Designed miniproteins, single chains, continued (5). Designs and how they scored, part 7

Each design is a single chain, and the fold is of that chain. pLDDT is the mean over its residues in the fold that is shown.

## One batch from the design tools (miniprotein)

Design m16210
Fold by ESMFold2-Fast:
Structure m16210 (fold): chain A 112 residues (1-112)
Amino acid sequence: SSEIEELLKELEKALKELKDALKNKDSKAFKEAVDKIIEIAKRLILEVLKESDLEEAIKYLEKAIKILEEAEKLTKKALEEGLIDRSVLLEVQVVIGIAYIVLGVLKTILNK
C-alpha cells in the first residue's frame, strides 16, 4: 500500500524530530513529536488492517514497530533527564503494545 509506505516515511520524519528535540532538551518539541508519532502509528495500524496481503501487512507492521521501539528508547532517555512526564512514555508503550497485539493476530491468521 502506497498509503502505508507514506505513513512509514512520516513516522521516520517524526522520529528525527524526536531525536532533535531530545538533543536540544526541548520538552515541548519532544512532546509534540511523541503526539505526532502516536497519531501516525494509529493511522498505520488501521491501514495495515485494510491490507488484503497478510504477508505485506506483517512486513509493514514489523517495520513500524522497529521505529516505535526506537522512539520508546528516546522517550526513556527523556524521562531519565526530567524532560517529560511518565505519562508520555506510557502512551508510547501502549501504542507499541497495540501494534504487537495486531501483529500476533495477523501471524495467527497467516500460519501460527
Scores: mean pLDDT 90

Design m16211
Fold by ESMFold2-Fast:
Structure m16211 (fold): chain A 91 residues (1-91)
Amino acid sequence: QPPLYKPDEKLKKFLESVGVKKDVYTKAEIYEALTDAIQKYNLIDKEKDPRIVDLSGTPLGELFGKDKIDLTNRDELDAIIEKHTTNLNEL
């Protein structure tokens, strides 16, 4: 079974803002909610680099603690999930 994660208050409020309300999430569900939010806010710079997202002035920017993020950097997305969640499984 995939590991289950409990979001902290900051991530929980963010997930509720994009219409998702659960007590626990899989990593895939959190990743999907983050990418859906990026699409909803139209944060992709299509003229210069579609991989770089401007998060300045958004709730997502406050969650990441960064004004810009590279969507191809899975380690950065994984670090945000780990920083703002508690892993409820040993594996």
Scores: mean pLDDT 68

Design m16212
Fold by ESMFold2-Fast:
Structure m16212 (fold): chain A 74 residues (1-74)
Amino acid sequence: SSMEKELDEEILRIFGEVLARYLAGELSAEEAIAEFARRVREKMEELGVPEEEIDRLLARGVAAMRTVIADLDA
């Protein structure tokens, strides 16, 4: 749906912005993960995503961010 596409695009945008701040040394790994989780949750709530869906989608997004940061730190 249009809303699902908007959510996916916004999650990718937030992911990129937070990762850029991590790479710039502005955020630690845990701060980047926390900031990503906070911003994505706020966006999902703004778009009316049900709470059960928020927790599931957020867990997947956080896992992806952790994997990318771990790869960069290797």
Scores: mean pLDDT 84

Design m16213
Fold by ESMFold2-Fast:
Structure m16213 (fold): chain A 96 residues (1-96)
Amino acid sequence: SLEEKIKQIGSETVNKIKKSTVDEAKTLGEQMVREIKNLVESDPNLSDEEKTILYIHLDSQLQLFLEQIDANPSSETAAKATELFTESVIDQVKAL
């Protein structure tokens, strides 16, 4: 499912962030968003309207992710922010 693929990307991103610098963690967050957007774009079960809702939510959650890291810069903060991002995106998919 889309939810399972998003969980996998989130988990892989957390593992990479644990071995990263703060600047690398920000880049990994941006890469995670691009990967999830590609999954959403290629999903035949989503309408154009649902894809738009998810894109807006992904961009909003990326901003929150970056703000959390800027407020307390550490790999631990970035890993927690990634987990919160992943949960929020999955919740939005369930709400469609």
Scores: mean pLDDT 90

Design m16214
Fold by ESMFold2-Fast:
Structure m16214 (fold): chain A 73 residues (1-73)
Amino acid sequence: MSSDEKKLDQLIDQLVQEGREVAGLSDEEVAALRASLQQLKQGGLDLGFPLEEQKKVLRRAYEEFLRLQRARR
């Protein structure tokens, strides 16, 4: 893996852990979040987006995911 891909994977792991521990996401919700973030990572890498821009996209997606999950409860 590239250094940038590894840093993005570390951010995804951090966001998923925060979703589980702080936001109280279920295992199903955690799996859905991880899948969404991994898909965004792949798209950003395929398009050659800068690391900092990809990190912003992942953080925004995480926040939107939490908002949508709270609305479903």
Scores: mean pLDDT 81

Design m16215
Fold by ESMFold2-Fast:
Structure m16215 (fold): chain A 97 residues (1-97)
Amino acid sequence: KIPELVSEIAKAINEGDYEKAAEALRELVDYLKNTELSPFERDVILSFLRIIAAIEKIAGNTKLAEELSAVVDALENGDFEKAYEEIERFEKIGKEL
């Protein structure tokens, strides 16, 4: 379910497990691609991801925050291909820390 995926993403990022965070992000993108959600449901999900990005920026992880925001921007535009590409960049940046 979506709340479990968002929670898993936040937990993985907090634990520094960027590979697991990227896997959970891909599962979320797969779910959004294959499930017709109301605009409200989509906005709530994207808002939670933006909050996670904002927390990372406050924590000083600016590049990770920028990349997570890029994933959200791609999802808002319905660009699932770009969302997957941005997740790969997110994972790479995280592994370099």
Scores: mean pLDDT 82

Design m16216
Fold by ESMFold2-Fast:
Structure m16216 (fold): chain A 55 residues (1-55)
Amino acid sequence: MDWEKVAENYVKMAKELIAEDPSLKEALINHFKREAEEFNVPEEVVKKAIEEMEK
């Protein structure tokens, strides 16, 4: 599974949604974090994705 590409696609989608409604930022980050824990996504990938969404 190419988790880097999956995370990049999620971040791109999330950033578009956050730009339209900034209140969604916490929910989108929390959703990604939960999903990453379930699928045991590498910590490095998770950290980069969260940092990008926090911007």
Scores: mean pLDDT 81

Design m16217
Fold by ESMFold2-Fast:
Structure m16217 (fold): chain A 86 residues (1-86)
Amino acid sequence: RVEELIREAERRLEEAKKTNSKEALDGVGDAIARAVDEFDPNKPSDADAALIMVAVAKTIYDKDPSLLPEAVEMAEKAVELLREAA
């Protein structure tokens, strides 16, 4: 199940990179949150860092939409951390 959720996050990230849209980036954040919810909360993990990183990315483009490409790059790193945590 975690593997399927990570693949969904990766798929949405590719879509966000192609469309450069706020809606697509929001979708990446939602997918990461769903995947992180399946990790063991009693173990320190990079999955929590991925959640924080994508939340920061969303905050950046909400305040300045011109930084959407930078926010997408941050979301890419978040998905990579999520993959490494699995």
Scores: mean pLDDT 74

Design m16218
Fold by ESMFold2-Fast:
Structure m16218 (fold): chain A 59 residues (1-59)
Amino acid sequence: MIDLQERLSDAAEQAVQLHTTQGIPLEDAVRQALIAAGLDPAQYQQQVLQRAQQHLAHA
């Protein structure tokens, strides 16, 4: 049983890493992380972007 929430959480963490370490804009980092995870950006972009923004806001 694949946990979709785990995959979305992993994509958000990867996006934050790309944004903070490589200076990639957060929206682009989220798109790249989703593609790397095999997830459809058109379906999950906004959800993962919100998760990534929450991680950054709490730092």
Scores: mean pLDDT 80

Design m16219
Fold by ESMFold2-Fast:
Structure m16219 (fold): chain A 75 residues (1-75)
Amino acid sequence: SAAEFAEKASRTLELMTEIMREAGEKNDSELVKVAQEVAKLLSQALRYAYQGDLERATALVEEAIKLAEEALKKL
């Protein structure tokens, strides 16, 4: 649903912000790369959502959330 997509897209932005905060505090270029990949997945998800493909859009933000959460767990 559009509501589910919006909730997960919002969560992706929160996690990306946290990764960038940690990257800055630790001067960690690998965390910057993770944030860039998360941003790329979110950008692709928004493009699919704009085209009406909410199933693919939701799958991409779920992938972004998983990537971000795995990166933060390793800290």
Scores: mean pLDDT 87

Design m16220
Fold by ESMFold2-Fast:
Structure m16220 (fold): chain A 65 residues (1-65)
Amino acid sequence: SVAREVGARIEAIGLALEYGMKKVEIVDGKLRLYRDPANPEGNEKGAAEIKEIAAEVGMEVEVVD
């Protein structure tokens, strides 16, 4: 469902901002998370939680520096 995918994307963006990750993009149908080197704890927690949400809707997650 497009609505389910849109909801997951919005939630992922919110989590990345909450955990202090640098940036989130949709690239080639994947959710791309950018690490912030100033926030290693937030990067790990944010990426883990976003991957769980993405898995529920079948969305691929890529973590980059």
Scores: mean pLDDT 80

Design m16221
Fold by ESMFold2-Fast:
Structure m16221 (fold): chain A 100 residues (1-100)
Amino acid sequence: AEAEARELEAQFEAELPRLEATLTPEILAILRESAAIVIEGVRRGDAEAGQREAEELFLERLAEIFGVSVEEVREALETGKETEARRKLLELGEAVRAAR
């Protein structure tokens, strides 16, 4: 769990320069918070719960910033740079599953 968590953290850190070039500081901050929750879930041996919690937090934070519902954020993520952020969070979750 700890070794897997460190590997995920390293993978996320490796992607940061690309994400920083593409995302706004506000969106990047949300992605960092979501990634931290996923990594903590892996450390505790509950990767799936961590991934679910992180995705929910990510969508809730974006909905709050945009002043819209979570469902509207889900649709918007398919058409903008926020879509890349969501895909990255899902990729992080898949990496956890593959490492297990």
Scores: mean pLDDT 69

Design m16222
Fold by ESMFold2-Fast:
Structure m16222 (fold): chain A 83 residues (1-83)
Amino acid sequence: MEEIKKEIEELLEKMQEKSSKAYLLYKKNTKEAKEEAKKELEEAYEYGKKILEIYKELGYTENAEKALEKLEKSYEELLKQID
């Protein structure tokens, strides 16, 4: 349990780091920075999926599946905004 909590915390930190990088790149408002922002956002999304997979393993399957749908929708909307 403590090891799982640490893994989730590490994944959350990585997700936040990638999301922050994406936002800073998006703010530069250049084509190159927007392309990099999309890549950083994709990596943040992958870390988010890993967190939700851990929650499924802990038995929170329905909650994790609903959260995954929301994460996918948010990721798609953010990609659309960067374009």
Scores: mean pLDDT 82

Design m16223
Fold by ESMFold2-Fast:
Structure m16223 (fold): chain A 71 residues (1-71)
Amino acid sequence: SETVERELLLEGAGAALLAAEQGDAVSLEELVALLREGGLSDAEIERLLDPAVREEYAARYRERLAAILAE
């Protein structure tokens, strides 16, 4: 459960950071501050700011949502 919860958090964080960088709703800096408050380490956030890593987690988040919404 803990591993799944952590992976879900990282996937969601990656998707949120990608959306913020594209100018949606919340600034990237504000979202980074919120993610720190939410329990992500600076190292985890810095890793997610890598475009390749962020896209990977965002893609996994989209796949997981699609699976949940599938009948």
Scores: mean pLDDT 72

Design m16224
Fold by ESMFold2-Fast:
Structure m16224 (fold): chain A 71 residues (1-71)
Amino acid sequence: SEAREWGERLEKDPNDAEAWFNMGLAWERANRENPSPALRQMAIQYYRKALELTTDPALAAEAEARIAELS
């Protein structure tokens, strides 16, 4: 699965902001299918990590928007 591929990228490079963001999307999709505080919180944590690491203003803006929507 794509989520597994992003997870493998994070094992090799824990500073891969794009991988953190895409894992956040995977957790958000899981929460959309079966809403729970735990799944929502996982999505937020992955987006926050992407925001912390990224130098791309477009990715930063998208991560902030998704965190705001889920908070």
Scores: mean pLDDT 87

Design m16225
Fold by ESMFold2-Fast:
Structure m16225 (fold): chain A 68 residues (1-68)
Amino acid sequence: MAEELVEAAVTAAELNKAYNSPFADKVRKIAEDMIERARELLGEQKVEESVARGKKRAQELLDFIKKR
């Protein structure tokens, strides 16, 4: 639940950063806010795992696009 939302927000932030989009800063701020709130609910360990999964998901998508 909250882990999946953090993963999705981090994935979106990493993709926006990679594309140098004008929303990169705004999406990053949303992801940071979600991470902070999720720490309160889940603790640091679970949030760290969700952030790592989000970053990995974004990298996999970027690598897939580069091969096309």
Scores: mean pLDDT 79

Design m16226
Fold by ESMFold2-Fast:
Structure m16226 (fold): chain A 102 residues (1-102)
Amino acid sequence: LSEEELRQIEGGVEQFLEMYDLDKDGVITRAEARAVIDRRLDERREEEQKPALSEAEREAVIDAAVDRFMDVMDRDRDGVVTREELLELFREELERRKRRLA
Protein backbone atom coordinates (compact mmCIF):
# COMPACT_ATOMS: atom_id res chain seq x y z
CA LEU A 1 0.00 0.00 0.00
CA SER A 2 1.13 3.56 -0.74
CA GLU A 3 1.47 6.20 1.99
CA GLU A 4 -1.70 7.87 0.64
CA GLU A 5 -3.64 4.58 0.85
CA LEU A 6 -2.41 4.00 4.42
CA ARG A 7 -3.57 7.53 5.36
CA GLN A 8 -6.97 6.82 3.77
CA ILE A 9 -7.28 3.59 5.81
CA GLU A 10 -6.27 5.37 9.05
CA GLY A 11 -8.71 8.21 8.32
CA GLY A 12 -11.51 5.74 7.65
CA VAL A 13 -10.83 3.83 10.88
CA GLU A 14 -10.77 7.07 12.92
CA GLN A 15 -14.07 8.24 11.38
CA PHE A 16 -15.61 4.81 12.04
CA LEU A 17 -14.50 4.84 15.68
CA GLU A 18 -15.79 8.42 16.07
CA MET A 19 -19.19 7.22 14.84
CA TYR A 20 -19.44 3.90 16.72
CA ASP A 21 -17.16 4.25 19.79
CA LEU A 22 -19.70 6.15 21.86
CA ASP A 23 -17.84 5.96 25.21
CA LYS A 24 -14.40 6.64 23.64
CA ASP A 25 -12.73 3.56 25.16
CA GLY A 26 -11.13 2.54 21.84
CA VAL A 27 -13.37 -0.47 21.18
CA ILE A 28 -16.84 -0.90 19.68
CA THR A 29 -19.23 -3.15 21.59
CA ARG A 30 -22.38 -4.82 20.23
CA ALA A 31 -24.44 -2.38 22.34
CA GLU A 32 -22.66 0.67 20.82
CA ALA A 33 -23.10 -0.71 17.29
CA ARG A 34 -26.81 -1.26 18.01
CA ALA A 35 -27.24 2.30 19.33
CA VAL A 36 -25.60 3.86 16.23
CA ILE A 37 -27.48 1.60 13.79
CA ASP A 38 -30.77 2.41 15.56
CA ARG A 39 -30.12 6.18 15.36
CA ARG A 40 -28.94 5.98 11.72
CA LEU A 41 -32.05 3.99 10.74
CA ASP A 42 -34.28 6.73 12.22
CA GLU A 43 -32.25 9.50 10.53
CA ARG A 44 -32.36 7.76 7.13
CA ARG A 45 -36.10 7.15 7.31
CA GLU A 46 -36.74 10.79 8.23
CA GLU A 47 -34.47 11.99 5.39
CA GLU A 48 -36.24 9.74 2.86
CA GLN A 49 -39.70 10.63 4.26
CA LYS A 50 -40.58 6.94 4.52
CA PRO A 51 -43.27 5.65 6.92
CA ALA A 52 -42.14 4.57 10.38
CA LEU A 53 -41.40 0.88 10.88
CA SER A 54 -43.50 -1.15 13.32
CA GLU A 55 -41.73 -2.09 16.56
CA ALA A 56 -41.33 -5.70 15.35
CA GLU A 57 -39.96 -4.61 11.94
CA ARG A 58 -37.59 -2.14 13.61
CA GLU A 59 -36.19 -4.75 16.01
CA ALA A 60 -35.76 -7.29 13.19
CA VAL A 61 -33.92 -4.79 10.96
CA ILE A 62 -31.68 -3.57 13.79
CA ASP A 63 -30.89 -7.09 15.06
CA ALA A 64 -30.02 -8.26 11.54
CA ALA A 65 -27.84 -5.19 10.93
CA VAL A 66 -26.03 -5.57 14.27
CA ASP A 67 -25.45 -9.30 13.65
CA ARG A 68 -24.04 -8.51 10.18
CA PHE A 69 -21.88 -5.69 11.58
CA MET A 70 -20.39 -7.91 14.30
CA ASP A 71 -19.96 -10.90 11.96
CA VAL A 72 -17.87 -8.75 9.57
CA MET A 73 -16.02 -6.50 12.05
CA ASP A 74 -15.44 -8.77 15.08
CA ARG A 75 -12.65 -10.81 13.52
CA ASP A 76 -11.62 -12.76 16.64
CA ARG A 77 -15.26 -13.16 17.81
CA ASP A 78 -14.61 -11.83 21.32
CA GLY A 79 -17.70 -9.59 21.23
CA VAL A 80 -15.87 -6.30 20.65
CA VAL A 81 -14.35 -4.58 17.61
CA THR A 82 -10.88 -3.09 18.18
CA ARG A 83 -9.02 -0.41 16.23
CA GLU A 84 -6.56 -3.09 15.09
CA GLU A 85 -9.38 -5.26 13.66
CA LEU A 86 -10.76 -2.23 11.79
CA LEU A 87 -7.32 -1.41 10.33
CA GLU A 88 -6.93 -4.99 9.08
CA LEU A 89 -10.46 -5.08 7.64
CA PHE A 90 -10.10 -1.72 5.85
CA ARG A 91 -6.72 -2.80 4.44
CA GLU A 92 -8.17 -6.11 3.16
CA GLU A 93 -11.15 -4.33 1.57
CA LEU A 94 -8.92 -1.78 -0.17
CA GLU A 95 -6.60 -4.52 -1.52
CA ARG A 96 -9.61 -6.57 -2.67
CA ARG A 97 -11.07 -3.59 -4.52
CA LYS A 98 -7.72 -2.86 -6.19
CA ARG A 99 -7.46 -6.47 -7.43
CA ARG A 100 -10.98 -6.38 -8.89
CA LEU A 101 -10.31 -3.09 -10.72
CA ALA A 102 -6.84 -4.07 -12.01
Scores: mean pLDDT 75

Design m16227
Fold by ESMFold2-Fast:
Structure m16227 (fold): chain A 78 residues (1-78)
Amino acid sequence: STPEERKELINKVLELVSEYKEDAVEFARKVLELLGDEEKLKELEEAVEKGDEEKLKEIIREVQQIVGDLINEGAKLA
């Protein structure tokens, strides 16, 4: 990925943080869609449909870690 592509991705993630801050599941879904992680997105959808709280928490934690890393990257680029 180019630095310009990375900045665009970080900016889109920051918009999602602002827009979906009250819905952790929807936030995770939108971040995974943005990243193109189709496998993890499918796992999230299946966990929601099945009411698998443990798997849902696991996926949300993974997404939160990715978001934290991207926010830190953005701060260093500024």
Scores: mean pLDDT 78

Design m16228
Fold by ESMFold2-Fast:
Structure m16228 (fold): chain A 103 residues (1-103)
Amino acid sequence: PLPDLETLKAELERALKEFENGATPEVYRRLSEIVRRLGYHGDLETLERVYEKLKPYLSDEEIERIKKQAEFEQKYLPNALPFIALEAGRIVELLYRRLVEKE
């Protein structure tokens, strides 16, 4: 039931551009779902690229907090997602909260 990887990558690029221009609940849900599905595909390279692209929007303290949250989720809430997918998902959530609060 997952979309093919090529379609997900194209959707990711569009969602990231929309996210940077003004996050809405719908854009956030779409971006979060794409990141999760990329995790299920095991596309670590694309997830790492998302992480590195979004990382400059975060402070070192926020990055460390997200890493600890992802470690907690991987250890205590077992799921099929690789660690990088959990980190990328947490970054999307944090950026969404920050953008919504600015409006």
Scores: mean pLDDT 77

Design m16229
Fold by ESMFold2-Fast:
Order: sequence, then structure tokens, then C-alpha cells
Structure m16229 (fold): chain A 67 residues (1-67)
Amino acid sequence: SKEDIIANLAKILEQNGFSPDEAKKIAEEIVDYSLEEIYKKYPQAFAAIFHGSIENKKQGLPTKFGK
């Protein structure tokens, strides 16, 4: 669900140095964004989200955001 995606995005951002409030706010904003919109507006959040998801996928682990 959309709420599950937001929760997963916020968790990834918190793991990458964002505060809980900032992570939740950014996650709620970017959930409806395209990849290009995320990269343009929040490049640090984009890097945190997609580097983590790509690394997990390369290791054969499921990614909750990327699927």
C-alpha cells in the first residue's frame, strides 16, 4: 500500500542520517514523485533510497520500495 511505501522510504532515510520528522515529511512528499523529480528536489534522499535498494537487489535480497 501507499502507507507501507512511505514507511519504508522514511526508514531508509532515517538509516542514512535524516531525522525521523524530516524522513517522514520527505517520504510523504516523494512517494508520488517520478525518479527524476526525487533526484532533482532531494538528491541526497535519492542516493540514500536507490543505493540501498540497488545493493539489496544485487545481493538477492527483496527491496520493498523497488517492487
Scores: mean pLDDT 71

Design m16230
Fold by ESMFold2-Fast:
Structure m16230 (fold): chain A 69 residues (1-69)
Amino acid sequence: MKRLSEEEIERLARRYGVSKSTVRRVAEELRRRGLTSENLTDEQLRELGEKYGVSPALVREVAKLLDEK
């Protein structure tokens, strides 16, 4: 699991209409809980989406980027 680059954070924030801080918080929660794009459940996507006020699609995209390489 890698850290998101500042560029990736900026792109996600713009695409989903959220703050860069929100994207960073989602990434930290995924890393803290050991949640990857492969093991994320639909329920966890909804939980995190509601918790941070973001779409479940953003949560999944952050997880995929953290798993890339």
Scores: mean pLDDT 79

Design m16231
Fold by ESMFold2-Fast:
Structure m16231 (fold): chain A 85 residues (1-85)
Amino acid sequence: MLESFKKFAEKAIENIINNPKLTDDSIIAAVVELIRTALEKYGAPLELVREMVDKLIEKLKEKGFPDSTIEKIRAAADEVLAELE
């Protein structure tokens, strides 16, 4: 179960960072979908979901995305995690 989620999350992150049509809105939508899938389909623990979001943010920073985009992504992730507990 955890290994299946980790493989899914790593693949989802790579798909997000390698998408040539990346916009703030598309990244936020993909992060929300990743969190919902992790919790609803895989039953992943919240700490592991947060770890995967942090990994995505790290890769986005490496690609030179601005702090404003990172802040929006963190805010959206925190909001969805709070909604789903």
Scores: mean pLDDT 77

Design m16232
Fold by ESMFold2-Fast:
Structure m16232 (fold): chain A 76 residues (1-76)
Amino acid sequence: KTAVLDMPPEELASLTPEEIERLARVVANTAKEKGYTAIEIPEDAPEEFRAALQKAADDAGIEVRVLTREEWEARR
């Protein structure tokens, strides 16, 4: 079971590094609590957020799947 993260990249870019890390942990922990095994994010997501989410997901035992632009559009 996979969760899709639908946050705008521009909103993520406005966050401080500390806020990004906190958000990434909340997203990963929420996915784990809901029984998801993976989180899908677009490749266009800010690099800092992708790195923070990967770390938080690894800690939570969740897979992070980075989708290409084409794959992300197909999921909508």
Scores: mean pLDDT 75

Design m16233
Fold by ESMFold2-Fast:
Parts: sequence; C-alpha cells; structure tokens
Structure m16233 (fold): chain A 73 residues (1-73)
Amino acid sequence: MEKIKEEMLETLKKYGASDEVIELANKAFEAIEKGNIDEARELLGKIYDLVKDNPELRMDLAYLFEKAILEKK
C-alpha cells in the first residue's frame, strides 16, 4: 500500500497536479486503508473530474487506485 501511494504522489507531482488533487488522493488512500471503498470511490470521482483534461494522468491514477483497492482485498 505505502509503495503504491508513493508512486501515485510522484506521478501527481510529475504532472504538476494541484494541492487539492494531492489532498484528495491522500484522503482516498486513507479510505481504502480503512476499507471504506464507497468513500474512496467518491473521492476518486472528484480526482478524475479535476484531471479530466489529462487522459494519460487519469489512466495512470485509475490503474494505481484499482491496484491499491485490490491489495486491500
């Protein structure tokens, strides 16, 4: 989990994501770690809307978040 979170934060920094997106990503990972998948999916929707103009970033984030959810079960 921690490694996936770090890879995502590095990806967000590489693409110049806003502090709002980074904060939402941290909250989404916290929700996943707590097993609150419904809250995590709501937060992910907000992140995807904020990065909708960058389809490559959106796809990379989707991959990493699904990987995090699968690792949590």
Scores: mean pLDDT 79

Design m16234
Fold by ESMFold2-Fast:
Structure m16234 (fold): chain A 93 residues (1-93)
Amino acid sequence: SKKDEIIEKTLDEIVDVLARRRGVSREAVLADPAFQGKLKTIKSLLEEMAKLLENNTPKAKERFERVYEILKRIAPPELQPIIDKTIEELKKL
């Protein structure tokens, strides 16, 4: 789906940014157990947010904001621009 394509592209961009900022290869980022765990969590939160955007209810909007706050807390600062851009792209669907 378009949502899955956006999320997959976002995760790829996250790996690229982390590799560049840390001065390591993309393969090194993907092999790091600490980043594997964080990438898995970021993916899960983005998937939940994408699902919540399908529902135009106050409860869905409140849960979306809460999930977004969690995502901002766990993601390193260098990833925030990518995350924000992804959310705006998901909102346009």
Scores: mean pLDDT 84

Design m16235
Fold by ESMFold2-Fast:
Structure m16235 (fold): chain A 73 residues (1-73)
Amino acid sequence: MAQEYVKKAEDYADKAEKAAKEGDVEKAKKYSDLAIDYAGQAGSLALQAGDQETFDKAMKYAQKAKKAKEKAE
């Protein structure tokens, strides 16, 4: 389950970064918020399972999404 949320976080983080590069502030914010939400869920589940690798991936995509949101501003 956590791995599925990591994949969603990655997908939305990539979409957020693309939207930010295109100057689409609204889409960058929307996709960033979705990526951060999925990454948070994945991170929480990974911590409960003791899965450090999945936790690290979740945090990576959350950070990428946050940077995309900041860049779009």
Scores: mean pLDDT 82

Design m16236
Fold by ESMFold2-Fast:
Structure m16236 (fold): chain A 77 residues (1-77)
Amino acid sequence: FSEAVKQALADALAAQGRELSPDEAADYLIRLEAEIIKAAVDVAIAKRAGDAAALAEAQARLDALAAELAPLAAAFN
């Protein structure tokens, strides 16, 4: 991440009441993206297994993480 992007992420989080440094905001985004990837993989695995309960849980987690990412994505515009 560039310093400008780190600052934009920190500003976006501060607007939501979360006071993080630019480096902490970048680490938060990296962790959030990793969790989204994991949730997406869990959805794919559950679909292949035909496990409706696991699919519902993984999809709900993916949707929640995507909603958490949406305000941060606005920082890049």
Scores: mean pLDDT 80

Design m16237
Fold by ESMFold2-Fast:
Structure m16237 (fold): chain A 80 residues (1-80)
Amino acid sequence: SSEEEIKELAKRILEAAKNKEPEEKIRELVLELFRKMEEAKFSPEEKAKFLQELLIQASEEVTQEEFDKLQKIISEVLEE
């Protein structure tokens, strides 16, 4: 299901950040996450809540440098 795909993409994003993957790789995963959220008909509120939960989880699991990189990518994708 799209919801399961969204959860799996979130896991892959966290893993990529934890493994210090290149910015471009993380951006690709974030763009795919946003595409799947749109396909699943997420409201703006549901998207914001999911992204907030993702960032909270990242803050506990990744370094400050990788967290800042992920936050920057998410912010930039939201502006597209």
Scores: mean pLDDT 83

Design m16238
Fold by ESMFold2-Fast:
Structure m16238 (fold): chain A 89 residues (1-89)
Amino acid sequence: PIEIELSVEAASDGTYTATVKNLSPDSGPVLVTVEIEVDGEKKTYQAVIGGGEELTHTAKAKSPSTVNVTVTAIQGDEVAATLSKTANF
């Protein structure tokens, strides 16, 4: 059992930040798939984060309106968490 935290922030200048944190220090590594929908486009990236570690993505939108972030965390053969957050510019 792992606990994943997702935060998404959007600023009026078009900058957005998505942070994914593994809150379970003893859980071992988790494969995180991050999907970001911004500017009418979907971007996907993956990273492995250990217990207590975080992954941060910061970028600037070209046509700022809304940013949607979906995170799927997989540990071993199981989907441990799925989280979604939306922020408005």
Scores: mean pLDDT 78

Design m16239
Fold by ESMFold2-Fast:
Structure m16239 (fold): chain A 69 residues (1-69)
Amino acid sequence: SDELKARLQKGIDTAKALLAKSKASEEAKNALQDAIANAERALTSDDDEVIRAAGDALEKATVRLLTSE
């Protein structure tokens, strides 16, 4: 849905901003970079399950980054 895509895009923007200033481990940064790339790919999908799964993965990677500093 357009609402799920808008939410995912906001998550991507937030994650990129956090990544740019992060002092977290290289492992946590790489995990977030991978989650961002997956989420950007998911935005081209018409499958709400793919969009939701990408959003969940992005949130988990973002939390991992924040708790790894």
Scores: mean pLDDT 85

Design m16240
Fold by ESMFold2-Fast:
Structure m16240 (fold): chain A 70 residues (1-70)
Amino acid sequence: MELTPEQVEEIERGVAAIQLAVDLVMGSKDRERLKELAEKAGVDPSDENLEAWLKRTEERRKLNDEIVKL
């Protein structure tokens, strides 16, 4: 059984959404990668959204660094 092009596109969209979520949780700093994954997942790839995501992950990383220094 071979998947249709439409089914492949839907699977690729789902995979991109999962990859985007993983990259955000892991604190990815690769703006271009996040933008590409957002586009493939059908999410708004605007600079404003990317900046909000990057700021959130950076704040979380800084908090962890401060805890380690205690």
Scores: mean pLDDT 69

Design m16241
Fold by ESMFold2-Fast:
Structure m16241 (fold): chain A 61 residues (1-61)
Amino acid sequence: MEAFRRGAQQAIESAKSMGLEVAAQVARRISELARSRGDDALADEMDQIAQQYEQQIQQQK
């Protein structure tokens, strides 16, 4: 089953409690790990999530 995908979502949710910067960093690391495992779909999804968080950080004052 997709235990790795579920773990990735849990890790991002936990990282959000520490801030968007930490959440973006965690998403990037999960993307790298997913790609190394051949899960390009999950890697692309995590890259998009990281990019969204990075954009939100840029918009904050």
Scores: mean pLDDT 77

Design m16242
Fold by ESMFold2-Fast:
Structure m16242 (fold): chain A 94 residues (1-94)
Amino acid sequence: MKKKLLEEFEKLKKFLEEFKKKTSGILKEIIEQIEGQLKKIVDAFLKGDLELAREMIEKMRKDLEELKKLYPQLQEAIDKALEFLDFLEELINE
């Protein structure tokens, strides 16, 4: 479980960093905010604060769906982040 989580998170971080290199201004700032929020969720999960992790996942999911509507250019990055949140929710529910 922990190894799988760290592996999936590392893949996502690499994807977001490469995606960020292709962005500038507000788009780059949005990717940086997504990276920061994901790190906080993973940190909460690793500490065993599953209740906090669930609350943060729910909030981030809503924020990401809204951003996807406003910034279609970020769709691929947002979809990858949403996929990772789905993965985390599955781990919490086991």
Scores: mean pLDDT 86

Design m16243
Fold by ESMFold2-Fast:
Structure m16243 (fold): chain A 91 residues (1-91)
Amino acid sequence: SSELEKLYEEFIELGEELLKRTKDPKLRLEIEVILGLMHLARGVSKLTGDEKFFIEMLIKLGEQLVKLALSIGDEELAKKIKELIEEFKSL
């Protein structure tokens, strides 16, 4: 759906913003892996039509991004990611 694609793009933007705010090389690598897995989940969804799988993966990966944002003390960015996760749960 167009709504799912829009929320996905917002999620990627928040993940890229988290990457810009993260200085620790290990945490940066963890964020990059999560973003790569999100791109892979989108590709799988487009090939299979399985939007439910895509939504479930975005929720799980988003919860990991929330933990990473909190680990660097960025409570504002963690809150924004959490709000997008709730929007995915409402789909």
Scores: mean pLDDT 87

Design m16244
Fold by ESMFold2-Fast:
Structure m16244 (fold): chain A 58 residues (1-58)
Amino acid sequence: MEVKVGDEVIARDPETGKLIKGKVVKIATTSDGKRYVLLETEDGKLIAVPLEDILEVK
């Protein structure tokens, strides 16, 4: 899935299983090649989710 900084996405929160909507603030790649997306939610929280847990790009 192609995702860019500034995109609005829907992801699954790994702690609650709840769908969350957030803005992509940063995309980070770990040393093993895994990609994580840092999302800013409407309540101002920053949540790091694996790219694989991004369900929709709006």
Scores: mean pLDDT 77

Design m16245
Fold by ESMFold2-Fast:
Structure m16245 (fold): chain A 81 residues (1-81)
Amino acid sequence: SMEEELEAAERRLLEAYLGLLEGRDPEAIRAQVLAFARTLSPEVLEFLAASLERMAAHLADTDPALAAFFRGLLEEVRRLL
């Protein structure tokens, strides 16, 4: 269902954020999020893109490197739309 896909997308983004904070491999995290994104319906993929945009915006002043990561991931997700 859309609700289950939305919950999965939110969980995946939280896991990605926490993994980056824990020093996990950014390229592995990027690949995992993109593989997941390819399984989503267009509506949920749009919500994922919007969430990535909000994350990048929130992090822009406090962690520019992390903001750049999520902005790059946003660009790749937008290419799937």
Scores: mean pLDDT 87

